# Ledger of designs, part 78: designed miniproteins, single chains, continued (4)

Each design is a single chain, and the fold is of that chain. pLDDT is the mean over its residues in the fold that is shown.

## One batch from the design tools (miniprotein)

Design m14691
Fold by ESMFold2-Fast:
Structure m14691 (fold): chain A 96 residues (1-96)
Amino acid sequence: SAELERQEEEVERLAEERREELEAVEARLREYLATLPLDEEMADALTRAFRRLLGEALPARPATRDEALEELARLLSRILGNEDILAVMRASLAES
């Protein structure tokens, strides 16, 4: 039915919006990491680890767009507001 096609288009739109939101979060993380005295290899490793963790934390299909945005905002606030989290991530990568 035409209604089913509209629902499929809506799901694709939400998936694309989430991808754009993830890219924006990554850009903000890269901007934040650039303020720290890190070498480029470490900054890249942390960005990659963050991307993986963020991808695993977010459901493949959110129930609503607002829920997805709230979850992204929570994760972003935790990363940007806590230097200890970044230090722990860096130590974990160094042990690997």
Scores: mean pLDDT 60

Design m14692
Fold by ESMFold2-Fast:
Structure m14692 (fold): chain A 84 residues (1-84)
Amino acid sequence: SMREELLRAAEAARLGLRFVEAHDEATVEEFGEELERLLEENRIDIDGLIARLAEALGLDEAEREAIREEAAREVERNLARAAA
């Protein structure tokens, strides 16, 4: 559904934004390439994307949950904007 596609896009965008703020240019470039590949596969679920990112960055469960919460807020903002 459009909502699920928006959810995946918003989560990827939020994870990317947080990653960009926390890491150097080379690491950000590698992350961008990985995200593009996962999105193009069109088969990765949001939990899978977060799990892979957390594994690659060494994030703990609390950090994963924080990213998920931020992604959910971004989705709500985008849905509200689209509904307006």
Scores: mean pLDDT 55

Design m14693
Fold by ESMFold2-Fast:
Structure m14693 (fold): chain A 90 residues (1-90)
Amino acid sequence: SSMLQETEKELEELLRKAAELSDRAAELTEKGGSIDDLRKEAEKAKEVAEKALKLSEKNKSTPKTVSLLSATSIHAAGATANLLIHERRS
């Protein structure tokens, strides 16, 4: 359905955003960025993951939407992992 295609597109956009936030968190960790900046990227990643979950719960699940939600959650977890690594190195 058109609504399913719209949901898939929104999840693809959220996945791209989560991947970008994860990449930025990794870059901040490698370059010795501030913990406050890293925390902000982790918070944004959490919000993206929560939005993807709510969108998935509101709409019919397909293998594609489940895959997109899973990938988004993995990237968001990556941003959080970078924050934890930074905190343990301090």
Scores: mean pLDDT 82

Design m14694
Fold by ESMFold2-Fast:
Structure m14694 (fold): chain A 71 residues (1-71)
Amino acid sequence: LAEVVRMIMAGESVEEIAERLGISPRTAAKLVLELGQRAADLALERAAAKGRPATEEDLRAALEELAREAE
């Protein structure tokens, strides 16, 4: 999970993620979509709690948080 988040942040393609993890591109696409949705939800929640709109920096922070939580 943490590796997938790192790859997304580095701008790697679904195909590159699939190759590195030894999984199918379809499975990699599902993981990327799931992580992207979770990061977006987390970024929106945190911004809303502070009474402001979500920014790209909130999304980046959410992805880093998901990488740390991957234990």
Scores: mean pLDDT 73

Design m14695
Fold by ESMFold2-Fast:
Structure m14695 (fold): chain A 65 residues (1-65)
Amino acid sequence: SHHGTVVGADETTFTVEADGQRNVGEVVQEHEHLLAGRVVAGPYRGGGVLVPRARWRPGGPALIL
């Protein structure tokens, strides 16, 4: 797993920077406290992403699976 930072997010897409590289993904599932997504572009393409819903904004933490 890789720790990253949200650098951009909207209702359906996100951008996460991890290890100095940008990953773009899609939100695939919303939970009460957590958003789950899939990376569609970048070095972690095909991976999952978890972001706390309250932190789904630039500067928020993300976990790439």
Scores: mean pLDDT 75

Design m14696
Fold by ESMFold2-Fast:
Structure m14696 (fold): chain A 72 residues (1-72)
Amino acid sequence: ALEELKELEAKALEAAEAGDWKAARDYALKAADLLEENAEALAKEFGVDAEAIRQAAADAKAMAEAVYAAKA
């Protein structure tokens, strides 16, 4: 799960670097979805609240959409 998250993050950064804000947003949204799906497992592994991870994922989605709207 973490490896997949890091790969999606890397792809989002590569797309942003290339100026492909649509692809960057799409990869960021996929990463946030994966984070939400694995919130319980990640919370257990890192000793944090699963709700905090879900909130972080929701915030990341909102940020990705806002950046896309501003850049595209």
Scores: mean pLDDT 78

Design m14697
Fold by ESMFold2-Fast:
Structure m14697 (fold): chain A 61 residues (1-61)
Amino acid sequence: MSPEEKYIQAAVDLIKGLIAAGVPRSQIETVAAWLVREAERLFGPEVGARLRAALEEVIAA
């Protein structure tokens, strides 16, 4: 996997772990927003948009 793909997978796994641990949704959304901003900074806006979509789907489930 590329560095971008590894970051997206790690971020998704982290958010899933926080949901499973019963962390409040507001705190999960704060962490997700930070992960997306860091993805945009490190890899650019396309990677940030992909991560945002993936995390929105995970949080909505």
Scores: mean pLDDT 85

Design m14698
Fold by ESMFold2-Fast:
Structure m14698 (fold): chain A 88 residues (1-88)
Amino acid sequence: SMETALALTRKNMTPLTREMMAQHHIAQGREDIKKGDYESSIRHSTMSVLLGGPKQQSEGLRIIGEAYRKQGDYDLAQKYFQKADELE
């Protein structure tokens, strides 16, 4: 499963490798927002939350919030923005 694969990735990779992967996913998530592909943006940003440190987690949560806001889900957007702010 995705959850099992991500847990193994996080456990078995160096911190530097995890942060680099998280940063790649953040970049893809932002690009997906620009293209209007909000589902893909949420998937990539979720990867950055699961793999990255607090900075990458915060950035990923903000992108998820932006994707929900663009889709008109303002309540979910606010919850993700609040979670992102808690990490910075």
Scores: mean pLDDT 84

Design m14699
Fold by ESMFold2-Fast:
Structure m14699 (fold): chain A 71 residues (1-71)
Amino acid sequence: MREKIEKEAQDALALMSAAAGLATGDGRGAAEQAIRLYERGIASEEVLEKVVEMLEEAGEFEEAERLREFL
């Protein structure tokens, strides 16, 4: 259960970071941060999928498509 709790905490932190970036209009920064966390094995594919949804809702369609390339 430790690894699962740690992953849930890391995923939550990644999503909060992406949400904060989008709230300031930094969709590109949110996408780049999500990709880096995913490549390092810190964020799951589910986090990338959620960030894609958040980018699409914010109208950042180019950044959403960029994230989809990593899925």
Scores: mean pLDDT 73

Design m14700
Fold by ESMFold2-Fast:
Structure m14700 (fold): chain A 105 residues (1-105)
Amino acid sequence: MEELKAELDEIIANTDIPELKRRVEKLKQRLDALERLEAFVAEHPDSPIAQRMAAELPELRAQIEADFERLKEEYNRVKELKKQGKTLQQIREELARWDAERAAA
């Protein structure tokens, strides 16, 4: 998780795409919330509420990791488009296309 946070920080520091920055910020917020929840569960193992939350943690972690892998793929594609000399507008249009393709799948 710490490594995942470091990679998110790298993405936000190295991108000028507003949509990508917003996705990184939202995912980082979700990751921080998950870490706080995991800490609460670890500190209160005998609490009924903590036990209920603990049962949900693996699924929440898996969802965050899956979203991170998609974000990382998008970031790598954006880097390649920039290397090819694509404009900010063209990159934003490609991101919108990828979003539409995923929504249709």
Scores: mean pLDDT 79

Design m14701
Fold by ESMFold2-Fast:
Structure m14701 (fold): chain A 92 residues (1-92)
Amino acid sequence: HMEEKIEKVKKRIEEFEKLIGLPDSYRKAVDELIKLAKEGKSREEILRKLAEHFGVSEETVRAILEGKDLEALARLSFPEIVILDIVRELME
C-alpha cells in the first residue's frame, strides 16, 4: 500500500534529519514529492518534479535511479541523494 511506503519514507527522513540535518528547501521538495505520491500522480510526473529540483533532464534522473549514471550520482549533494532514496521507495 502507498500509505505504508509513505510512512517508511517519513521515518527515514526523520532519521536523516537527526544525523545530517536537511535544508528547509529540501524538506519542502520531499514534502511535495510525498504529496504527489499521495495524489496518485504517475511515476513520470514524480520524475519530472525530481528533475526540476535537481536541475537536470528527466532522462538523467531515470539513469541515476537505475544506477546507470554513476558520474551524475557522484555530483549530487547528500540531501539530493536522500531525496533520490525517498523517490525510489515511493516508486516501488
Scores: mean pLDDT 69

Design m14702
Fold by ESMFold2-Fast:
Structure m14702 (fold): chain A 99 residues (1-99)
Amino acid sequence: DELEKLKEEFRKEGIEGVKRGNEMRAQGMTKEQADEFLREGKRRLAEFYKKLVELGKTDAILGIIEVYRDINPEEAEKLIEEALKKGYLTPEQVERLRK
């Protein structure tokens, strides 16, 4: 299934990205560097969300965010808010995710 392949690729890239971000922050990353790193990550996630929406796989988007919540809850919440703002998620779906 193409969807399972996309989810696995995103999970691997996301886990490595979160690890690197945490390491950079521990090494004294500046606010400007952190903001740029997050901005690039959000852009890539937005493109991934667009693909899933085009495929009609809204539940898969929630699953990917759930994985991020386990790894980096703060960053996952920011991504959820951005997905909601862009219309990739509904308020009801976000509320269920936060339970």
Scores: mean pLDDT 68

Design m14703
Fold by ESMFold2-Fast:
Structure m14703 (fold): chain A 102 residues (1-102)
Amino acid sequence: GDKEIKEIILELEIELGILRIALGLMKKFGSDQELADLVIKNAIKLLKELLSKSKDEKVKKLLEEAIEKLEEILKSDLSGIEKLEKAIKLLEELIKKLKELL
Protein backbone atom coordinates (compact mmCIF):
# COMPACT_ATOMS: atom_id res chain seq x y z
CA GLY A 1 0.00 0.00 0.00
CA ASP A 2 0.94 3.70 -0.18
CA LYS A 3 2.33 3.68 3.41
CA GLU A 4 4.76 0.82 2.58
CA ILE A 5 5.96 2.59 -0.60
CA LYS A 6 6.44 5.91 1.28
CA GLU A 7 8.48 4.13 4.01
CA ILE A 8 10.67 2.46 1.34
CA ILE A 9 11.17 5.84 -0.41
CA LEU A 10 12.26 7.41 2.93
CA GLU A 11 14.85 4.65 3.55
CA LEU A 12 16.17 4.98 -0.04
CA GLU A 13 16.39 8.82 0.21
CA ILE A 14 18.51 8.40 3.40
CA GLU A 15 20.77 5.84 1.64
CA LEU A 16 21.05 8.16 -1.42
CA GLY A 17 22.23 10.90 0.98
CA ILE A 18 24.97 8.57 2.32
CA LEU A 19 26.17 7.77 -1.24
CA ARG A 20 26.23 11.50 -2.12
CA ILE A 21 28.32 12.26 1.00
CA ALA A 22 30.78 9.47 0.08
CA LEU A 23 31.04 10.82 -3.50
CA GLY A 24 31.68 14.35 -2.13
CA LEU A 25 34.51 13.03 0.07
CA MET A 26 36.12 11.25 -2.91
CA LYS A 27 35.85 14.33 -5.16
CA LYS A 28 37.60 16.39 -2.45
CA PHE A 29 40.21 13.89 -1.15
CA GLY A 30 40.59 11.39 -4.03
CA SER A 31 38.90 8.19 -5.17
CA ASP A 32 38.68 5.41 -2.54
CA GLN A 33 37.72 1.98 -3.90
CA GLU A 34 37.26 0.41 -0.43
CA LEU A 35 34.93 3.22 0.70
CA ALA A 36 32.94 3.02 -2.58
CA ASP A 37 32.60 -0.77 -2.27
CA LEU A 38 31.57 -0.46 1.42
CA VAL A 39 28.77 2.07 0.81
CA ILE A 40 27.49 0.16 -2.27
CA LYS A 41 27.48 -3.13 -0.26
CA ASN A 42 25.48 -1.31 2.46
CA ALA A 43 22.98 -0.07 -0.19
CA ILE A 44 22.60 -3.66 -1.52
CA LYS A 45 22.04 -4.92 2.07
CA LEU A 46 19.32 -2.28 2.63
CA LEU A 47 17.57 -3.17 -0.66
CA LYS A 48 17.63 -6.90 0.26
CA GLU A 49 16.09 -6.09 3.69
CA LEU A 50 13.37 -3.95 2.02
CA LEU A 51 12.72 -6.74 -0.53
CA SER A 52 12.33 -9.37 2.26
CA LYS A 53 9.65 -7.21 4.00
CA SER A 54 7.75 -6.12 0.86
CA LYS A 55 4.41 -7.73 -0.12
CA ASP A 56 3.83 -5.66 -3.29
CA GLU A 57 4.89 -7.56 -6.46
CA LYS A 58 5.63 -4.35 -8.44
CA VAL A 59 7.81 -3.03 -5.57
CA LYS A 60 9.59 -6.42 -5.32
CA LYS A 61 10.44 -6.41 -9.05
CA LEU A 62 11.86 -2.87 -8.87
CA LEU A 63 13.97 -3.75 -5.79
CA GLU A 64 15.23 -7.02 -7.40
CA GLU A 65 16.27 -5.14 -10.58
CA ALA A 66 18.07 -2.47 -8.51
CA ILE A 67 19.91 -5.13 -6.44
CA GLU A 68 21.11 -6.90 -9.63
CA LYS A 69 22.34 -3.63 -11.19
CA LEU A 70 24.12 -2.53 -7.96
CA GLU A 71 25.85 -5.95 -7.73
CA GLU A 72 27.02 -5.46 -11.37
CA ILE A 73 28.39 -1.99 -10.47
CA LEU A 74 30.15 -3.45 -7.39
CA LYS A 75 31.83 -6.20 -9.51
CA SER A 76 32.88 -3.77 -12.29
CA ASP A 77 36.44 -2.47 -12.83
CA LEU A 78 35.23 1.16 -12.56
CA SER A 79 36.87 3.68 -10.18
CA GLY A 80 35.25 4.34 -6.78
CA ILE A 81 33.96 7.71 -8.04
CA GLU A 82 32.46 6.13 -11.21
CA LYS A 83 30.84 3.31 -9.18
CA LEU A 84 29.26 5.83 -6.77
CA GLU A 85 27.99 8.05 -9.64
CA LYS A 86 26.31 5.00 -11.27
CA ALA A 87 24.90 3.78 -7.92
CA ILE A 88 23.48 7.27 -7.14
CA LYS A 89 21.80 7.46 -10.59
CA LEU A 90 20.37 3.94 -10.10
CA LEU A 91 18.87 4.83 -6.68
CA GLU A 92 17.46 8.11 -8.08
CA GLU A 93 15.72 6.14 -10.90
CA LEU A 94 14.41 3.55 -8.38
CA ILE A 95 12.95 6.31 -6.14
CA LYS A 96 11.34 7.94 -9.23
CA LYS A 97 9.74 4.61 -10.28
CA LEU A 98 8.47 3.98 -6.73
CA LYS A 99 6.90 7.49 -6.63
CA GLU A 100 5.05 6.64 -9.89
CA LEU A 101 3.30 3.81 -7.93
CA LEU A 102 1.77 6.41 -5.53
Scores: mean pLDDT 91

Design m14704
Fold by ESMFold2-Fast:
Structure m14704 (fold): chain A 82 residues (1-82)
Amino acid sequence: SEIEEAIREVGEAAGEAIGELTGQDKEAAAKGAEETLRKLVEEGDIEELKEATDRAVYLAGQVSEELKARAEEAARRLLESL
């Protein structure tokens, strides 16, 4: 589904950013972010979902403009798919 793909894309961007900024495993960080986003989507917590995607974009922007653009596009797709 488009929602599941968007969750994965936001999670991957967040995981890459967390890995670069903290030295954590990027794949593990991405899975953690995906689980959080999926839970928020399932609960219908749109405000928390928006805050979580804004946080992912912010973290991505601290790494590179390219990663920020990827996170912004994925977040847009996720929110538009609701």
Scores: mean pLDDT 86

Design m14705
Fold by ESMFold2-Fast:
Order: sequence, then structure tokens, then C-alpha cells
Structure m14705 (fold): chain A 66 residues (1-66)
Amino acid sequence: HMEKARETAQAVRDALLDFGFPKEDADEVARRVYEALSKGDLEGAVRIVNEALRKYGATAGAALPP
């Protein structure tokens, strides 16, 4: 339901911020997760989070020399 989807999206946002995501990226991911969950699309929500983590991993990997 919408209320639970909002709470989950906010939890995702908070976790991403704690993980080091920029505020704008965390907000965008949370918004997309909310939209997916409000439609009952758990697979879409997982895909959105994984896509964000992949983007973060790419930038973090580029910043960490061997």
C-alpha cells in the first residue's frame, strides 16, 4: 500500500545516504522505489536499487586506484 511504500522508500533513501550516496541520487532512487512499490512491482523496485548500486560502484571503483 502507498503508506508502506513511502516508508520503504524513505528507509532505502536513508540507507543509501548512510552508504555514501549523494542526496540527489538517494532521493531519485527512493522516488523510483516508491513508484514501483505503489504499483506492487517488487522486481522493479529491486532493479532500481541494483541500478543505483551499479552506478555508485562504478564511480567508487574509478576513484580507488590499485
Scores: mean pLDDT 72

Design m14706
Fold by ESMFold2-Fast:
Structure m14706 (fold): chain A 85 residues (1-85)
Amino acid sequence: EEEERRKRLLEVAKKYGISTDENLKKAEADGDTEFVEEVRELRKKMNELIKKATEAFRQGKLEEYKKYMEEMIKVGKELDELANG
């Protein structure tokens, strides 16, 4: 079910190319609200991971930093897949 949801979101993403907030606004106006919500949640997750990675690095917690960086790469890949299909 989640795999089918992701597939639908990727097909919608090919229609818009999510490089800008204007593209998300257009998708929302077209009724592709599930796509818009997924992108917003991924951006929120990325921002939280950036905050956690930065704090871990500043505290010298290199294992925690590496963990958050790896999670950021995964979230970034998901965002790239939504932008590029």
Scores: mean pLDDT 77

Design m14707
Fold by ESMFold2-Fast:
Structure m14707 (fold): chain A 75 residues (1-75)
Amino acid sequence: AGASFSVPGNKLKELSQLVAKTQAAAIVTDKATGYSFTLSKSNPLPADAPNSASYNVSVIGSADDVSTLQQFAES
């Protein structure tokens, strides 16, 4: 399954930690700069990730993993 959603910057670290507990992969893109990186169990939040207000997230994984991540983004 796959989904796309937005997260505020202050949720990015928690999103990274949640993704690490799944088998999903997420491509995260800074809305202001277009800078992008991947989050997964093997790809933690980059130390040089920009401190931006909001990000676009595209996730692919099982239906359960995608649903969990999307629900987190909406909370």
Scores: mean pLDDT 81

Design m14708
Fold by ESMFold2-Fast:
Parts: C-alpha cells; structure tokens; sequence
Structure m14708 (fold): chain A 96 residues (1-96)
C-alpha cells in the first residue's frame, strides 16, 4: 500500500517533466517563427494562447489555433506538424 503511493508520486514527477519539456518545445517553435517573420507580438500572443489551451486540456482548441496560424502564414507547415506531434505527446502524458 505505501509502495503504491511512492509509485504514484514518481509517475506524477515524470509526467510533470514531460509536460514541461513539451511546453519548452512549443515556446522554441514560436520563438523561431517570430524571428523569421519579425512578428514578435503576434507570435508571443499565439504562444501564450496555445500554452493555455494545453494546460486546460483543450486539444480541439489547440488544433484550431495551429491550423489558423498555418493558414495565416504565421507558421511553416513543418512547424505546424511538430506542434501537432507535441500536442499528441501532451495528450498521451495527460492520459497516464
């Protein structure tokens, strides 16, 4: 019984580490896009919005945000795909 509580704490710590790495990768992608386009304010706003959607487990809203940013030319197709992959990893981590 005490062993199950320790295992749950370890799982929560590992999950937290994975989620933090995902958030850092999201921020990195938006920083690269902002540098390439010179649209720092627009991309910072989208970054914050996407992070908030991910924290709220609003994966449908996150996909819509990525698709809108791609359509508006704020993200390259490769960046959009990488963000969708990170979204899938976050959803998988949240299911543990």
Amino acid sequence: MEKEELEKKKLEEEKKKVIEKIKEKVREIFREAAEKLGKYEELEKLEKELIELLENKDYEGAIELIEKALKEGLLEPEQALELEQLLALKAMADSV
Scores: mean pLDDT 81

Design m14709
Fold by ESMFold2-Fast:
Structure m14709 (fold): chain A 84 residues (1-84)
Amino acid sequence: SGGAKVILDGAKLVIRVYTERGRLTEEQVKAVEEAAKKLAEMVEKGVSKEEFQKEVDKILEELRKLGVPEEVIRALRTTAEVAL
């Protein structure tokens, strides 16, 4: 679906930009990639907007705990919002 593609393309762009700036570790890149895959699968599965928003919040908090920069967290949230 278009929404799943938006999430995957958006995450790929964010990873590229912040890796080029030296702002993401390899472990953080992998965590962001896994998060994007899970959110894209939820969009493809057609979960409710409420269920999707709840999982976005949960996944972004886990990324924050792993030390992913707040700028990346915000960019991923915006990408998820556009995907709906």
Scores: mean pLDDT 85

Design m14710
Fold by ESMFold2-Fast:
Structure m14710 (fold): chain A 88 residues (1-88)
Amino acid sequence: VVEKFRNNPGYRLATQRLQDAIAYARTVPLSPAQLAELQAWLAELRLMFDHGLGVIEKHAGPEAAAQFRAEWEQLLADLEAAIAANLA
C-alpha cells in the first residue's frame, strides 16, 4: 500500500516539484515576490500534506502514515530552511 502511494503519478510529480523548488531556492537569490510566492506555496503544501496523511492512515494505517509524515516533514523543513537562508 505504501509503495502504491509512492508510485502514484500525482505524488511523484508533487515530490519532484518540491525537490526542484528547494534546489532552486538554495542556488539562486530570490526576489521578495518569489519568496512570498514560495511561502504561500509552503502553507498550501502543509494543508495538502495533512489531507494526504488522513487518506493514507484510513487505507494503510497509522504506521504507513507515520512513514510518509517523516518524509514530507523533511522536505517541507528543507524548503522552509531554503526560504529562510534566502531571506538572510
Scores: mean pLDDT 77

Design m14711
Fold by ESMFold2-Fast:
Structure m14711 (fold): chain A 86 residues (1-86)
Amino acid sequence: MEEEIRRLVERAREILDTEVSEEEALAALARVEIDDPTVRGLLEAIIRRDEERFAELAKTLSPEEVRRAAEFTVGLLEGVARERAA
């Protein structure tokens, strides 16, 4: 589980380094309805590359919730990259 989360976070960082800016990613996230403020904060921490905030919030969630949040972030970033191609 932890290795899966790490790979997803690394993938998100790769997209942010090559295809999508932090500003574009945060703007896309702002348009998404997320009921849990802790989950939203975790997604923002991934996009901002805020390792301290990510670790703090991840401690309050289950590993599966953290994995889903990281996976959602990758999907969001890939979606933004594809919209530019259209």
Scores: mean pLDDT 81

Design m14712
Fold by ESMFold2-Fast:
Structure m14712 (fold): chain A 72 residues (1-72)
Amino acid sequence: SDEELWERARRFVREGLALARENGEEENEAMRLEEEGRKKVKEALERKEYEKAEEIRREMEERLSRPLYLSA
């Protein structure tokens, strides 16, 4: 269901943000990424684009499990 898919996406983002806070890393960037991701997932779900919503969730999870910016 839409709600269940969204809850899974929220879980991934929430865990990523918790890790970022534990490390004291880039809180503002993590918050921005989470907000953008949530908006995009919600929009995809409202359009019944479940595959797109799932792709966005995966991308958010991947970014939050790594450094928030592509800097070495």
Scores: mean pLDDT 63

Design m14713
Fold by ESMFold2-Fast:
Structure m14713 (fold): chain A 94 residues (1-94)
Amino acid sequence: KFEEFMESLRPLAEEIVISFNGLNVGKANRLYEELVKKIIEFARENGLSGEELEQLADDTLEPKLQAAIDAGDQWSGMVYGTLYGAAHVAAGRL
């Protein structure tokens, strides 16, 4: 459910990473705010508190991020890092 939702946001996270790597900081920041907003909307629709959203991010995204780091997969590390960071930012705004 939450994991499937976050995986559906992976293309947006990939576009954010591409934009930052291409030094298009303005586009990256705009897309990141869009990502955070989508996560906030999901949390509100599902009645999640900020603490519950943080716990879901820690349970689902942190293992994926750690697996990418352990594998030396820099691309997946940046993508899951972006999703994980955005989920924590969203939780703080709830």
Scores: mean pLDDT 86

Design m14714
Fold by ESMFold2-Fast:
Structure m14714 (fold): chain A 68 residues (1-68)
Amino acid sequence: MDEEELRKLLKEAGFSDEAIDAFLNGASIEEIAKIEGVPKQTAIEKITEALTKYGLKKAKEYLEKKNK
């Protein structure tokens, strides 16, 4: 997984640098939610959004290489 790109997308989703570091180091969703001061469900939704954007970015990179 491209950790730096995932960090950027998590930051765009509104996570703090502290929460992003915790997530990438394998912290629980509950711990991430506590760092952000949000309910666990809100943390799940934001992480899902960031991962969706990450997948789309990777798909775009693949298509750019194929259409050159």
Scores: mean pLDDT 75

Design m14715
Fold by ESMFold2-Fast:
Structure m14715 (fold): chain A 88 residues (1-88)
Amino acid sequence: DGLQEKLEQLRRLAEEGLSGEDIDRMVTVARLGLEESGKMNPRIEELLEQVRKIAEEARRKGAPEGDDEKRTEASRTLGEGVRLALQE
């Protein structure tokens, strides 16, 4: 499942140096954009909830704040996951 692979990539990025706050911000921006465009669906909502769980785990582990490269990579990975959820 492509969505599970994207979630695993996001979890690894969080563990390598992306904070739960960075992930929460990305989820918030994605949710707002999808709601404004009318593209929100239950599958995307489920994906975003799973990403929030990754953010919670990153906070529990005390992960350091990520740099711009890690934030960009995570944002692209989330965007790919959203695209997959829109197609399935």
Scores: mean pLDDT 75

Design m14716
Fold by ESMFold2-Fast:
Structure m14716 (fold): chain A 87 residues (1-87)
Amino acid sequence: GPEEAARAAAAGNPLEAFQHAYDAVKKGYPPLEAAKRAAQAAVDSGNSTAAGYAMGGAHWGIGTPEEALRGAAQGGFSSAPAPVPPR
């Protein structure tokens, strides 16, 4: 659920934050709710990258699992206003 995404984001695990936000949407949580908890936890921990990945996971959660996994491999976010990673 959103709590798992928030824990992953706070711990600085962007791919796990993506996966848990995705799973929350698949369980019936609205995408905004799934991403909001994780994004807030990432901001509180100072990890903007994990916030972007959680938003990507929630976005792709409304698509197919295959598209979500492909998105994660490509960085997992496209609309996050945060600075991109240096690599």
Scores: mean pLDDT 68

Design m14717
Fold by ESMFold2-Fast:
Structure m14717 (fold): chain A 74 residues (1-74)
Amino acid sequence: MESLEKQLEDARRNITPEQREELRRRLEEEFGVGDVSELDIYYYRIALERNEPTAFEAAFLQVAVEKAIRREEE
């Protein structure tokens, strides 16, 4: 809800290379998201950090898809 940009920056700062790679793999393999961007990974990281992975996994995936469509349109 609040400070999404700050949370993205914080996630980027705190994420490890190992976590980044694991999150990308999960997005590609478990959710079927093709060509996962780094931004999508950071959204997923934020969801996991809040210890609400089930609810946030669905929410982040929806946001990531919307962002991807928006980028192609712009």
Scores: mean pLDDT 64

Design m14718
Fold by ESMFold2-Fast:
Structure m14718 (fold): chain A 74 residues (1-74)
Amino acid sequence: MREELEKELDEAMMQLYGASILGTLRHVSPDVQEEAKKKVDEILKKNEGDMKKTLEGLKELQKQIDSDPRYKLK
């Protein structure tokens, strides 16, 4: 019931964070892209089967990307 609704919302949010991160990676250097892709892969593997923890991991990665000057398009 509420848990099912929360799962649907978490899945939608995970897709949005994934798309945002992927969009950022299209515009940075290959070395930075590889590092970020490894971080995403590790978050997905570490939290396999746990959507809420995966979402939290992706949210924290997005914050790191937003604060890291290496991901700026300058």
Scores: mean pLDDT 70

Design m14719
Fold by ESMFold2-Fast:
Structure m14719 (fold): chain A 94 residues (1-94)
Amino acid sequence: MKEEIQERIKEMLEQGKSLENIKAVLETGATLRAIGDELDRFSIRHRTDDPLASADGVPTSPLSDEEKKEFRERARRRAEELRKLVEEAFESVT
């Protein structure tokens, strides 16, 4: 995953994209990927009231407020981990 990010940064730099643009695109992609990973994990193992998780064909049940909070916190932590990988890859390439 880190190597894939490094190659993506190199490709974008070769295309003449700015460092700020590349970082913003990859950080946004990392955040969206983190949310997607958590939704996929949640929809497979647990019933959820989330419409995106329902799209995977998993039966939907109302989530408690505590479950919703835990989901948001996990997605946020996962996004932070992926953003850290982007930053480390960026430092390695630039």
Scores: mean pLDDT 65

Design m14720
Fold by ESMFold2-Fast:
Structure m14720 (fold): chain A 71 residues (1-71)
Amino acid sequence: TSGASGGGAAAGVAAKEAEAGNPEAARISFDQAAKLSTDAAVKAAAEAGAKEAEKGNPERARQLGLQAYNL
């Protein structure tokens, strides 16, 4: 569906931003992924990714973004 598709795409962007060393951009993209998704699992992974990006853990943020993208 459109909501799940938009959320997954935003989570993918967040993963890339985290890998590139842009934690603020990753956090914003994760927040958008959570907002756009109607799937509870995608939303939870995106919210967890945002928290890890905010804490300065880019590797964990990247993994959570990829998890949300692959759901």
Scores: mean pLDDT 78

Design m14721
Fold by ESMFold2-Fast:
Structure m14721 (fold): chain A 75 residues (1-75)
Amino acid sequence: AEKERLARAILDEIDVSDATPEQKAEIRQLVADVLAGKPLEEVKARVDSLVEKYPDNPDVRRLAEAIRALAERLA
């Protein structure tokens, strides 16, 4: 229940963000990976990669960091 609520909050933030459809798809995939129980270190590496790929979009960084925090909370 808590895991689903925290993930839903991040997904809602993705939907209202100024990220592009392509960026939103990549960020949603990260949320799905966290919910699927991917290792914390793999999730962190993907977060870092996503931030480096889209350095000019502050919403991507903010959402990626929220996903990192979610993954750490669930570990």
Scores: mean pLDDT 81

Design m14722
Fold by ESMFold2-Fast:
Structure m14722 (fold): chain A 64 residues (1-64)
Amino acid sequence: DKEEMRRFLERALRVIDELGEDHPIAQLMVAVLLAVLKSEGLEAPQGKTTRERVLGIAKAYGLE
């Protein structure tokens, strides 16, 4: 559901902001988000940073 995905994306951004984008937990959360997006037939967003990729996933789900 979009609402559950929105909540998860907000949590991922919070983790990135608190722990840093290079933190293993932040990287794992992004990997999970990308796997879910691909499983739903959506294209992986291109982003230079972990935060940008999370925002790209939000846009792919129409949640921005």
Scores: mean pLDDT 73

Design m14723
Fold by ESMFold2-Fast:
Structure m14723 (fold): chain A 90 residues (1-90)
Amino acid sequence: KMRIINLKAESLDPNRLLVRWSVDGWKGKIEKVIVKAEGEDGEIKEIELPGGYGSAIIDNLKKGKKYKITVKVISEDGEVESEPIEIKVE
């Protein structure tokens, strides 16, 4: 079954995160990927990407704030969502 593996996030600067992931066990075409960042105060940032992406930059984040990052991959054979990871923007 399809899995999101190696989900990582790193602070690029005080306002941006680089998020990286890999997909294992997928079949058919990956249609889209949704990267979601949830701030500790309930702020939500979402980026929708065409299928085949393994990284995204999330901008306009607040320095010193913690964000919960999840990735959802949608393919012709189903969808999967990652476990969340947390990162502080520095």
Scores: mean pLDDT 81

Design m14724
Fold by ESMFold2-Fast:
Structure m14724 (fold): chain A 87 residues (1-87)
Amino acid sequence: SMEEIEKIVEEIIKEIEKMVKEKASPDEVWQKARELAEKILKELSDEEIEELIKLLGKRSKDFSPEQQKILQMLVVLLLELRDERKK
């Protein structure tokens, strides 16, 4: 549902903000992005993942460069894992 997608978007935004605030290392960022992507894949259908990515794209307009970099990493991981699930 849209409510579930919006809730996940807010969770992702908070996690990205936390990683930037705490100055997480590249390895820590990759690990957390991977964990978030796997969690999203368990909870959302392929169509819901597409809507999630669209909403994240809209919300990322207000992101800092550091936040945008982490979001891009998450989106790439999510798309790769989704494609593996379809095959």
Scores: mean pLDDT 82

